# Designed miniproteins, single chains, continued (3), part 20

Each design is a single chain, and the fold is of that chain. pLDDT is the mean over its residues in the fold that is shown.

## One batch from the design tools (miniprotein)

Design m8668
Fold by ESMFold2-Fast:
Formats: sequence, C-alpha cells, structure tokens
Structure m8668 (fold): chain A 58 residues (1-58)
Amino acid sequence: SEEEKLRREAILLEASGGVYYIASAVSRLAPEDSELGEKYEKLGEEYDRKGAELLAAI
C-alpha cells in the first residue's frame, strides 16, 4: 500500500539520520573535529525532518 511505502521510506530516512548522529558524536570526541560534529548533527536533523514530513502525508 501507499502507507506501507511511506512508512518504509520514513524508516530509511530515520536510519540515515541515526548514522549522522553517531558520526557527530564520534567527531566530537576530538576537539579539532568539533565543527565536523556540528555539520553531521545538522544533517541528522534534516533527515529526521524529512521522515516526519513523509509520515505527515499519511
């Protein structure tokens, strides 16, 4: 169904966001990579937003 398709897409977007949050956390372990950590966190937030927008379309 269309609902199942949107749900699968949202899961993939959430998974991508999760990977970026992990990358952000790992980057923040080194002070010199603080800016990189912020960039990854922002990417995670963007993927979370996209997933929420898809779920709102159901």
Scores: mean pLDDT 83

Design m8669
Fold by ESMFold2-Fast:
Structure m8669 (fold): chain A 88 residues (1-88)
Amino acid sequence: AEAARREELLERARGLLAAERAVQTRLDHWEEPAEKQREALAEAYAELKEHGDARAEELVARGVLSDEELEERARKLEEELREIEAKR
């Protein structure tokens, strides 16, 4: 059914947006202590919960949900974080 498919797409979009936000938050705070990174991540998730659903709804409504784009962005941020840590 249309509603069931929409829910599946929304759930997938939320997961990808959450992963991207987690990587970005760690990258932005990579030089900070683990406690500070955890606080920043909690704040980022709270913001995503408030605004991320709207973003996921927009992607699904447009019919242009690009899992590849979201995953590529998350992978790029993760690679940048690893590269920076490797240079420590």
Scores: mean pLDDT 67

Design m8670
Fold by ESMFold2-Fast:
Structure m8670 (fold): chain A 65 residues (1-65)
Amino acid sequence: LDTDAVVETLRLASKSGDPRISEPARALLALGPEAATRALAEASRQLKGTDAPLHEVLLRAVEIA
């Protein structure tokens, strides 16, 4: 994962009107770009092959971090 792309995606997600997306995105941003990128990479690995929506990926990343 590109850390800059991850940070930009999380910044956009943090402005979502859906708290299922905005709340975990803000939590991940608070960890810093490297920790957020590692957590998202691990979440993506755990959810590989599923049709998991963005809010589930973000929530899993928060649980990992």
Scores: mean pLDDT 80

Design m8671
Fold by ESMFold2-Fast:
Structure m8671 (fold): chain A 99 residues (1-99)
Amino acid sequence: SMEEIRKKLIEAVKLLHSKSKEAQDKAYEIFLEVLREEAERKGLPQEKIDELISLVKEAFEKARDDPEKMLEIMETAFAAIVSGKSIEEVKKWLEEVLK
């Protein structure tokens, strides 16, 4: 449900702000779950969903020591999928966040 998705995102943001590596890892696990569910709801094929998840995971690893960048990655990926952006556009947006 939308309410349950919202609760998960709020929990992920709180975990990200704790600045512990374990909590940050938990935060992006929650975000990846929500992102996958949203991509499936938007009708993306499984191959494209897996490609998206791979790109976001790579971005999280590059930003691991920067909670602000991790949050920007989360917001950027989610907004791009909700607005129907292509995987190529998502990749470009994530590259800009990581600069």
Scores: mean pLDDT 77

Design m8672
Fold by ESMFold2-Fast:
Structure m8672 (fold): chain A 87 residues (1-87)
Amino acid sequence: MKEELIELITELLRALVNRDYKKADELADKIVELIEELGLDDEELEELVREALERAGLLELFKKLEELAKSDEKGKEEGRKLLEEVL
């Protein structure tokens, strides 16, 4: 069951990369249903998503996106502080 969930999440990630939104929606519905059936907590779900990202070859890309998102928010805050110092 957990292995099946990892496979479904991996297929969802591949569908999203290929911009196959119809397939992604169908897979997302199945994934949500299976998560509810298994009674997974947030930590268990995070571990399964991480494994799926690795299998899809997207783990490094998502790590970079997360760093960029955090850097963008820090960059915005640092940019605002710099403007406050020069004004």
Scores: mean pLDDT 69

Design m8673
Fold by ESMFold2-Fast:
Structure m8673 (fold): chain A 65 residues (1-65)
Amino acid sequence: SRESEINKLLQEFRDELLKAGVPQDTVDRLVNFLKRYIKEKDLSVEQAREVIDRVLASEKGRLAA
């Protein structure tokens, strides 16, 4: 289902940030924000993936600086 696929993408996003050393509280806040945003905008799995990937790249870029 769409919900299951989006939840899998959010779990992968969570795991990647935790692996990169982002604090759990920050990761939880970002996941909750993304979940709410995806629901409010009624995004497809493809659109959700694009948004999640952009946020992930932004956060990883911040950590590398």
Scores: mean pLDDT 85

Design m8674
Fold by ESMFold2-Fast:
Structure m8674 (fold): chain A 120 residues (1-120)
Amino acid sequence: MLSLEELLDQLLDALRHTFNRIISLVKDPEKQKKLQELQDELLARLRELAAAAPDTPEGLEALRARALELLAEYQKRVEEVIADEDPETQAKIKALLEAHRASTEALLADVIAHQRERAA
């Protein structure tokens, strides 16, 4: 079972990987800078959520809900930055963000389920 610290490290690493792929698809240096700033903000907000979360199944359920809300908020903000990119680039970036959100949801669900089994 992942500790809360190990879970946080995996979530932050996955997010950095996703944003690096997104930034690599964008050629405009000003947009790359805006995407980097969004990454830095999202990483900081996820760290704050994890720091406030109790290491209980209920605490992790609340963390999951808040993390998914943040990912949805920042997906919209990324889509605004790339709104004038070609449709193929926009579709690829949207697919990367959706895949990341699905992976984050699955990871958090797995950890919560495992904690509930150990608490029983």
Scores: mean pLDDT 83

Design m8675
Fold by ESMFold2-Fast:
Structure m8675 (fold): chain A 69 residues (1-69)
Amino acid sequence: TAEQEAQQLLQQAQDTLASAGQQASSLINKAAADPSKRDEYLQQAKDVSYQANLQGQALIDQARAILAS
């Protein structure tokens, strides 16, 4: 059903954001452990979070479109 398809997309968005959050936390920990690469790891963490937010929003928008039909 449309509701099941929308719920699946919302779950994919949640999983994408959770995975990116774990990856960003790992990069932040690497930044703390290696001052010589701190700015590089922090930038990578920001990039991961930014891309995940874009992908998550696209999945949420797709779910909303299905529910609006």
Scores: mean pLDDT 89

Design m8676
Fold by ESMFold2-Fast:
Structure m8676 (fold): chain A 54 residues (1-54)
Amino acid sequence: SDVALLVRGLGSDNPLVRQAAAQELQRQGADALQQALALAEDPVARLAIQAILA
């Protein structure tokens, strides 16, 4: 899947969209999560990615 679209999903105001995006990024693994962290500028998306990486 497109990591940039998943990062946009993490910043959604819809919690179901955020949860789906987080689960898909976690499924894709560390390389996708690192790419997502590099692309993410909003604090909600960054916090979600960092929580998955912890």
Scores: mean pLDDT 81

Design m8677
Fold by ESMFold2-Fast:
Structure m8677 (fold): chain A 90 residues (1-90)
Amino acid sequence: SMAAEVAERIAALRERGEKLEKLQEVLDEPEEVVRKKAEELGVPEKWVKLLELAKKYREGKVSEEEKEEFEKLYREFTAEAAELAALLEA
C-alpha cells in the first residue's frame, strides 16, 4: 500500500540523513579519513562526492565540470526527498 511505501521511504531517508551528518563531521579531514568513514557508514561514493563538491562550491574552489557534477548529484539527492514529498502531499 501507499502507507507502507511512505513508511519505508521515511525510514530510508532518515537513515541516509544520519549517515551523511556523521560523514559531514569529518569532511575537513584528509580524503583517506573521509573515504574510510564513508565505508564504515555504508555511504555510496556518489553521496560522498556530493558532500565534497558542496564544500568546494561554498569555498569557490570548484571547476565548471565539478559544478555540473554537483548539479547532477544534487538533483539525484533531492529527487528522493521530492518523491516522498509528492507521496505525502498528493
Scores: mean pLDDT 75

Design m8678
Fold by ESMFold2-Fast:
Structure m8678 (fold): chain A 63 residues (1-63)
Amino acid sequence: SQAALEAAQARGQRAQAILTGVFKDLDAGKLTEEEAIARLQAAGLSREAARAVLDAWKAHRAR
C-alpha cells in the first residue's frame, strides 16, 4: 500500500540520519561504543547488527 511504502521510506531516511550522526559523534570522540549501539538500535538495528556496523566503522577508521 502507499502508506506502507511511505512508512518504509521515512524509516530509511531516519536510519540514514541516525547513522550519519552516530559516525560524526564517534569520529569527534563524543560517543562511547555502548551509546553508539543504543543509537543504532533506535534506528531499528538489532544489537548484533549495531555491533557489526560499529566494527565496520572501526575497520574503516583504522585504514
Scores: mean pLDDT 79

Design m8679
Fold by ESMFold2-Fast:
Structure m8679 (fold): chain A 96 residues (1-96)
Amino acid sequence: SMELEERIREFAERAGLDERELELLREEALKQPENPSDEEVKKALEEVGSGDPETTLRAIGILIRSGREEAIEAAIYFYKLPEVREAVRAYVRRRF
């Protein structure tokens, strides 16, 4: 959807994602349910900082799909942590 793509691009700009990171995030977000439940959002918030890049990308996809300002802000915060960003970037380098 247009609203989802706009949220993904805003997240990428604010969190400092490169083009390859953005591509993987878009793919992951599209796999996640439309309108995630409160329980799914809570689980995603617990998992976004896990250090596993696939788990992090999935969690961010859920938080972005939720459209909740506080959830998106939390996702940006966790993604900007060096250990989280470096894990995702290493994963991206292995995949492309």
Scores: mean pLDDT 84

Design m8680
Fold by ESMFold2-Fast:
Structure m8680 (fold): chain A 92 residues (1-92)
Amino acid sequence: SKDDVLLAGLFRIRDILEEAGKEYGIPQEKVDEMVVEIARAMRENADAPAEEQLRVLTELVRELAKKYNLPEEVEERLIEEVRRLVAELEAA
């Protein structure tokens, strides 16, 4: 289902953010805040066209990377997972 795809994508994104938090010393509460914001955007845009989903989620990842000073490699990994998620949602 689309809900299963969204949940799987969110878990992959969460795992990347938790790994980055441990490596770069980002507090757990900030990691949790980023995960919540991404989950909200995913839910609110689940029925949007794929191009709009990709744009909105990519823009959010870039904003979060700037706000929390995420390394470029973490930002790139998150954008790759957004692309994967949108492709899987379109196929579902």
Scores: mean pLDDT 87

Design m8681
Fold by ESMFold2-Fast:
Structure m8681 (fold): chain A 55 residues (1-55)
Amino acid sequence: AAEDAALARAGELGQQKTPLALEIVRWAKEGRLPDDPALARQVRDVRIGLEWLEK
């Protein structure tokens, strides 16, 4: 399901701990979207995963 994929992606980014991965998570929490469509897609997926984790 889309939720399962989003949760998995959020977990992967959290474990990577790279500056970019942390920035993607921060953008998702703040509701910001970068201009790069590939990064924007990752941010949206992480946002969905974070919403499920916060429920």
Scores: mean pLDDT 69

Design m8682
Fold by ESMFold2-Fast:
Structure m8682 (fold): chain A 68 residues (1-68)
Amino acid sequence: EEEERLKEIAEALAWTANQLRYIGDLIDLELSGELTPEKEAEIRAQAEADYEPSVEGVLKFLKEQLEK
């Protein structure tokens, strides 16, 4: 049950972090004048690809922190 709870927390944290990175990337491109529909689509696709690895990374990190 603890592993299921940690996974839920990891999913929530990974989703939040992923969304903040996505928004940050868009802001950076807008401020530099480089934001195009093509670049926005690339950043969105990258954010989607990064989500599952982020969940795994956060879950591993949380488990390691609890063991310390």
Scores: mean pLDDT 79

Design m8683
Fold by ESMFold2-Fast:
Structure m8683 (fold): chain A 76 residues (1-76)
Amino acid sequence: MSVEQLKEGIRSLLEAFADASPEVRRTVALYAAREAGKAAGSEELEKALLETVERNADASIEEIAEALERTLESFE
């Protein structure tokens, strides 16, 4: 799976839950991070994505999506 496909998948998933509570949005973001890491086959990437979500726990859905995209780009 390409990094570009992972970015699109994460963004689409997060946008689907944009109107959800902050707690639900954080849960979905953590799920997206784990799935992206597994799809890429990289434990290091999975850990980096999870850390990115935790650092942005109070951020908007757009900020979380942008932060996750930047983390994915660092592993290209």
Scores: mean pLDDT 78

Design m8684
Fold by ESMFold2-Fast:
Structure m8684 (fold): chain A 61 residues (1-61)
Amino acid sequence: KVANASSADAIKSILINALAALDPALAASVSALFAKNDYLAALSLLANNPAILAQVDATLN
């Protein structure tokens, strides 16, 4: 089995939790897009909030 699919789901969960602490409205929108597998729209939404994205990226390290 390909473990990277499970790893991607774990990363999504961590990202949504971090976003919820920083911007719950953004977290809800990104979560909805991830549920639809619309990763491009989710990335565009995150790009609109680069400060929050940088904080989340630091958390993922």
Scores: mean pLDDT 70

Design m8685
Fold by ESMFold2-Fast:
Structure m8685 (fold): chain A 97 residues (1-97)
Amino acid sequence: MEERIEELKEQLEEELEELEEEAREGDLAEVRREAEEIVELARELAELGALDAVVEAARRLEELARQAKDPEVAEVLRETVREISRIYAEETRRLLA
């Protein structure tokens, strides 16, 4: 489990860095693709109990949304934060049950 969590955290960091570049360039299609990858990684990390990584990802996406000059890019990032927040809530509820 520890090894898989570390691998997923490294993948998440790489995808977040790529998303930051695409958001700056205003490539809406690439922002959407990277956001989908980040959601999948966040879901797997949440299922493994790495909730701190999920919270950090949402925080970084929220910061990117605030800095985004393109309103469509900002909205995709905010939607991604909402989806990650839903995943966090669902997995937190599951882990407490």
Scores: mean pLDDT 85

Design m8686
Fold by ESMFold2-Fast:
Structure m8686 (fold): chain A 73 residues (1-73)
Amino acid sequence: MEAEVRRLAEELLALVREVLRLRGWSDEEIEHAVAVTRRIIEEMLATLPPEEVLELLRQAIAHVRAVLEQLRA
């Protein structure tokens, strides 16, 4: 479960990084936003059951993928 949460979290962060690059953000701005997003995920892991965090991460990944596909079209 912990390994799966880490895998999905890194997948989400990679997708967020890609979306922000396509939107013209600088590398410095992107890494700052990624660091903030990572802290939010860490807070969720501290406060929510792992199963809920997994579901939230899957939903977030699906949403960010949809945004990424729209930006690439």
Scores: mean pLDDT 84

Design m8687
Fold by ESMFold2-Fast:
Structure m8687 (fold): chain A 72 residues (1-72)
Amino acid sequence: SKADLKREILRLAKARFRDADELITWLHTRGLISAEQAQLLSPARTIEEAVELLTEHLDEAQLRRIRDALAA
């Protein structure tokens, strides 16, 4: 479910990145999100807010791809 993916992505992102900008830059650099999606995430001030916006704007398949990339 999207809720399970959100929980996993949040855990993995908090372990790897210090802030939202670092997470968003990494996602964009890896081609996991588009430039337009990166702009939708730009208002996030925390990793928690960035992951919330990811969950709102991306489908389950895209979120699964992000989770798998973070877990690798």
Scores: mean pLDDT 89

Design m8688
Fold by ESMFold2-Fast:
Structure m8688 (fold): chain A 94 residues (1-94)
Amino acid sequence: MSREELEREIALALLRMANSILVLEAKSLGVPEEKVEELEKRLREIVDKAEAALAAGEDVAKVVAEANEEVKKVVEELNKETGIKLEPIEVKVG
């Protein structure tokens, strides 16, 4: 596996791990199951989009930065709807 391929795999693994932690935190804060399922779906769509962009040869740092902004928006919307204070997890690469 090339260094570039490893950097892409690490970025995707970190994004998936951060999303899993966010879901667990939302559950711990008492978010209803239906809202947790919506969160999981939206976070998965963000990772799927990032994976497709990386497969198309887009810059890893740029793709991760865009994914971080999309996750932040999803978390801000959930906080507004539920009144919780969930903190987005920023993934850093390089």
Scores: mean pLDDT 86

Design m8689
Fold by ESMFold2-Fast:
Structure m8689 (fold): chain A 97 residues (1-97)
Amino acid sequence: SEKEKIREELEELANILLGLAENMEELGGDKEAAEHLRRAGELILEAAKSSDEEAKKLTEEAVEHLLRAAELSNESAAEGLRKGAEEIKKLAEELVK
């Protein structure tokens, strides 16, 4: 049940990231940042449905995309993305315990 809750939380975070990417594309934001956010969301969505070991690997790749999006963002958005990346890392570590 604990791992099931973590997987549900990963799915919710993935949906948030995918929604942010879509909004950035529609509002004429940075296209490269939007692509990194979309890729991060796709990887986390896949991680939520994968084995614990594969989920950690996919989540680590997603975090790299989030940090790349942060580099392309203003300071406020970058801080939010870095905090999101740390939260996602913690969730992935809990899956492999």
Scores: mean pLDDT 84

Design m8690
Fold by ESMFold2-Fast:
Structure m8690 (fold): chain A 58 residues (1-58)
Amino acid sequence: SVEDVEEEFRKGVQELVDQHRKDLAAAKTDEEILKVVEQTQQQSDKLQEEYEKRLREV
C-alpha cells in the first residue's frame, strides 16, 4: 500500500539521519567531514528516487 511505502521511506530517512550523525561525530578532518556530507547527499538522493519509483508501482 502507499502507507507501507511511506513508512519504509520514513524509516530509511531516520536511518540515514542517525548514520550521518555517527559518521559526522567520527570525522576528524575537514576532508572526512566533506566526504560524509557527500555520501549522505548521495544516499538521500537514492532514497528519494527509490521512494518515487515504489509509489509508481503501488
Scores: mean pLDDT 85

Design m8691
Fold by ESMFold2-Fast:
Order: structure tokens, then C-alpha cells, then sequence
Structure m8691 (fold): chain A 104 residues (1-104)
């Protein structure tokens, strides 16, 4: 298991990459590489959130999971149902939302 300090560093890095990728995708909405990066960031934020919960860091876990939802919603906004990651992103977003509710 990662330390809380390592998880905090990963969370801040993932948040930074998310904001940068989102900004680029707003300029190039059909960029498939950037869409895939948003999905990967959302998944990573979800994983960070679960690890933070396991370490007892509820507030940071909620922050990571809320950012995961935001990244996955951004992916879904720019994707269609024909995208091979669409259903996985939708499912992961719902799991993240459910986890946030459980932690409150």
C-alpha cells in the first residue's frame, strides 16, 4: 500500500493532468487520444480515492472521487455510445458517485 503522502502527491498530479487535458480537449473536441487520457485520469482518480479511503483519509478520498466523476463526465460529454470505453466510463462514474454517498 502507498503512504498517505504518496497518495496526496498522486492526487495533485492527477488533478493537474485532468485540468490540462480538459483544456486541450475543449480546443480539440474530436481528439481521440485526449478522450482516452480523460478516461485514464478518471480511472486513476477513482483508484486514488479508494486507496485514500482505505487509509482513513475520508475528506481526501471524497475529493479524489469527485474529481474522478468530473473527469468521467467530461469524457462522456465528448464521447458517443459507440466508443468502446463509453459503458466502462458510465459504470465507473456511477460507482464513484455511490462511493461518495457512502463516505458522507
Amino acid sequence: MKSIEELKEELERAKYVFEATKELLEEEPDDEVLKKKLFEIGKKLYEIGLELEEQGEKELAIEALEKAVEALETFLKYSTEDDPLYEEAKKLKEEAKKKIEELK
Scores: mean pLDDT 86

Design m8692
Fold by ESMFold2-Fast:
Structure m8692 (fold): chain A 79 residues (1-79)
Amino acid sequence: MEEHRQRAEELLKKGDEYYEKGDFEKAANYYSEAVTHFLLAGDREGAAEAARKLAEVYRQMGRTDLAHDAEVGARELEA
């Protein structure tokens, strides 16, 4: 599971890079992949952080429906 956590951290950083550039489509894709890899690593806290960042990206894109769903997912992972 070490490779999944390392990959998730790399994907999270790339998502952050694209987010600061305003490339929200790429940021959303990287954050979504980071959620998957954190879950494969058994890292629910990391997955929740990535899902919360994904929700923020969806808000910036005006995708309020997807932002709400991602936020709910993050809350469930943090519980």
Scores: mean pLDDT 84

Design m8693
Fold by ESMFold2-Fast:
Structure m8693 (fold): chain A 89 residues (1-89)
Amino acid sequence: SFIEEFEKEYSELLEKIGPKLSEMGIPLDKFYETLALLSQALKKKIPKEELEKILNLLKKLLEAVEAGDKEAAQKYFNELYNLLLELVG
């Protein structure tokens, strides 16, 4: 299913992103808060388009982190966090 493929892909992205977030100036506590929000959002019947936006932001965040682009990493992390707050609220 799309949800199963989404969960697999986001888990793989998070495993790669997580260890480098502190180097990008993103606090680990804020990362765990974001994971909790993502978990809450997935319990709702959110549209496929919103899941694709989450996945795209995670991919952009990984690219920024791997490039050492602190400004881009913080931008995409904030966009992801705000999207998840909107979806959970």
Scores: mean pLDDT 81

Design m8694
Fold by ESMFold2-Fast:
Structure m8694 (fold): chain A 68 residues (1-68)
Amino acid sequence: DAAAAREEAVRYLVEEHGLSRGEAEAIVEAVLLHPDMTVDELADLLVSAHGLSPARAREAAEYILGLL
């Protein structure tokens, strides 16, 4: 279920990484608009635009891309 996967990705970013719901929704939308996005590309986005550490960004990128 694509809707359930999107909700879990948003929940994960908000609850586990302390992002706002708006930030989490923007990240999920970016992944859905760019289905060829790599773990490294998403991790770089999470560091540069959303202030995650490199280690946490990589963990989050792997989890989100595995869900979506």
Scores: mean pLDDT 84

Design m8695
Fold by ESMFold2-Fast:
Structure m8695 (fold): chain A 90 residues (1-90)
Amino acid sequence: SMELQRKLEELREETIKRLQELGMPESRARGLAQAVLDIAKMEDEELAQSSLDRAVKTLTKDLSEEQQKKARDIAMETLRRSKELLREAE
């Protein structure tokens, strides 16, 4: 639905801002936020988890371990919220 698309876009932009505030460059923040939204659509939970781990590792490689942990926490929260929005849309 158009309403679902709007809410997912708002969540994506919120996630980008949070990752940039953490110290991620805009391009990498956008990449991680988009990857998380795409992963939220995956039915295979094992594939979703491995895809998330790979995206976080790749896009945060130049950050400190503490920043990497916080970026992962943000990504996990966005994944949870994306899945909730997708479930509510049915």
Scores: mean pLDDT 88

Design m8696
Fold by ESMFold2-Fast:
Structure m8696 (fold): chain A 95 residues (1-95)
Amino acid sequence: LLEEAEKKLREGKYEEAVKLFDQLPETDARALILKAIAYAFLGKVDEADRYVERAAQLPETTDEELAFALISLAIAAVEQGKPLPVGRPLPDLPS
């Protein structure tokens, strides 16, 4: 299911990708990040922002995944004329 959803996302089928991600548990950090990216590309900036915030709270979320989701959200925000997601807390990097 996750692999099929990622394939739809890579093919630009964002609505289909979101439907597949909705079938996955909200405890999967990668699924939340990819769902945020899909919503961002659908122009649903508010939904994308909520999923980025949820993923950022999970210890399994990598900085690279979070950065990619934030970049996607920023692009979508610019395209929709909405403010950039500045001032978001970054996860604590392990020393």
Scores: mean pLDDT 71

Design m8697
Fold by ESMFold2-Fast:
Structure m8697 (fold): chain A 117 residues (1-117)
Amino acid sequence: SLEEIDAEVRKLLKEVGLEELYTWLDNEFKRLAKGNKKAYYYMRAAFLYALSGDTVKAFQAAVEAANAVPEEIRDTALSFALAVSIYDPEIVSKLTEEQKKKLKEYADKYRELADSL
């Protein structure tokens, strides 16, 4: 379930000291999506892909999020900039390969949910 995925993500990020950052980012994703669930789930996927080190999938999810949000709010370039600004090599280096794999699996689930909308 979405609640279960969110709880597992929050637990993992808390373990590596990123829970506060994720809470702030999630609030921004909600603000930018303006009730559009498809855009919101793609934004979550983009962040988790970036954190897992999968920059290509992070960028692709960010583009899909931009396409789902009205252009007057923000464009693909802004979504790309947000995905890139979240991707910090020092943050990614704090994560184990197992943690990165789990984040990628959660990102895939959010992407699949967004694709179904």
Scores: mean pLDDT 77

Design m8698
Fold by ESMFold2-Fast:
Structure m8698 (fold): chain A 55 residues (1-55)
Amino acid sequence: SLRDQVLAYVDELAARHALSAAQRELLRIWADWALSQGATLEQIRAGLETIVAEL
């Protein structure tokens, strides 16, 4: 599902950037919100990368 792909990407970013559990949960919360707004996978991935860059 789209949500499964998004959550897999959150886990990939968490591993790639050595994010804490709290930072990963922040990404998941934002991603779930973006999905609720009808955002595409590409939009969500770009938004998640932007958030990680500002952590």
Scores: mean pLDDT 88

Design m8699
Fold by ESMFold2-Fast:
Structure m8699 (fold): chain A 75 residues (1-75)
Amino acid sequence: SSDTSLQMSQELLSIATPDDLDLLSQGYSLLGNSYFLRGDYQGAIDYYQRSLSLNPDDLSTQSNLDNTQQQLQQS
């Protein structure tokens, strides 16, 4: 189930180092950008939210999330 998968992912992230979390956050943001460029706005939103869960003060990713949500609502 999606809930079980999400819980396992969060448990695995809890054992990561700060450097691992920073790299993972950047990786999720880049994946979000990739999905956005493909027109997969729902995929982009998912990865931007994952990035912000690890680094909530990333203004660039917050802006990209807001823009992507607006695109999804207008489609």
Scores: mean pLDDT 78

Design m8700
Fold by ESMFold2-Fast:
Structure m8700 (fold): chain A 59 residues (1-59)
Amino acid sequence: SPAAARRAEEERARRFIKLSAEVLEQIKNWELNDSQRASVARLEEKVAELERKLAELAG
């Protein structure tokens, strides 16, 4: 059904976002300078924004 197809796409998007967040947490364990730490924080913000936007689309 179209509803089942949409749910499968939403689940795939959620898995991708979760994996992205996990990779960023692993990167935070590297020896990073201040500029690199700022870049990681910016990427974390973008991942959080994607999670929020997906939740809005799913509601």
Scores: mean pLDDT 84

Design m8701
Fold by ESMFold2-Fast:
Structure m8701 (fold): chain A 81 residues (1-81)
Amino acid sequence: SMEEELKKNQEENYAKLRKTWEELNNDEALAIADELEKEIKNGFLSANVAASIQMLRDAGKYEAAEELREAAIKREKLKKK
């Protein structure tokens, strides 16, 4: 279905982003990336949200990145009504 195609595309885009982090040898970003990947697979976070979180981490703003991640999860929980 189109929803399954969209989810697959999001997972593929995130996998490419993850490979870039691996090439940059950013161990801290990779550790948090594992958690983001699980959330995309289990709860579907948009690639745009994942990219924004990664941009904050690349800038060393780990606290802001976690705040954005938590806010996105809360939005999804509210939408399930």
Scores: mean pLDDT 65

Design m8702
Fold by ESMFold2-Fast:
Structure m8702 (fold): chain A 81 residues (1-81)
Amino acid sequence: MDELYKKALDSIEKALEAVKQGNTEEAKKYIDEAIKYVNELGDEVRRLAAERGWDHPEVVEAQEKATEVIKKLNEALKALS
């Protein structure tokens, strides 16, 4: 979980930096990478929820992390459009 969260955030940060530099093609590559990690995060949250229940503290934390990453990804997508 934490590794996917870190990878997603790293990819989003690199995408935003590429946007600041005017490198739209590089930004798109990092956005595609971030989307992949966000999807993997969603799968991991569902797996944890199936094992422990949606109200379990670890699942709630994982869902909050996934929500944060999705919000940041949407901000990066808006910067590209």
Scores: mean pLDDT 82

Design m8703
Fold by ESMFold2-Fast:
Structure m8703 (fold): chain A 67 residues (1-67)
Amino acid sequence: GPLEEAARKLALERMQGLADAARKAIPDAEVTLTETPDGRFTLRIRSPELDVTETLDLDEFLRALAE
């Protein structure tokens, strides 16, 4: 529905913003953002010095917005 679509858009914008910030802060890093069919966003930042994965679950995000 409209709330789920709005939450997905907001979650995507948040994750994309984080990916863009990572690319600016660590220009040599490989930054990968993926969306799974079950509504999970995964951001992986990989460089010679670090390998970090952050995950945002859309269902958990929707629950937080409903509270």
Scores: mean pLDDT 77

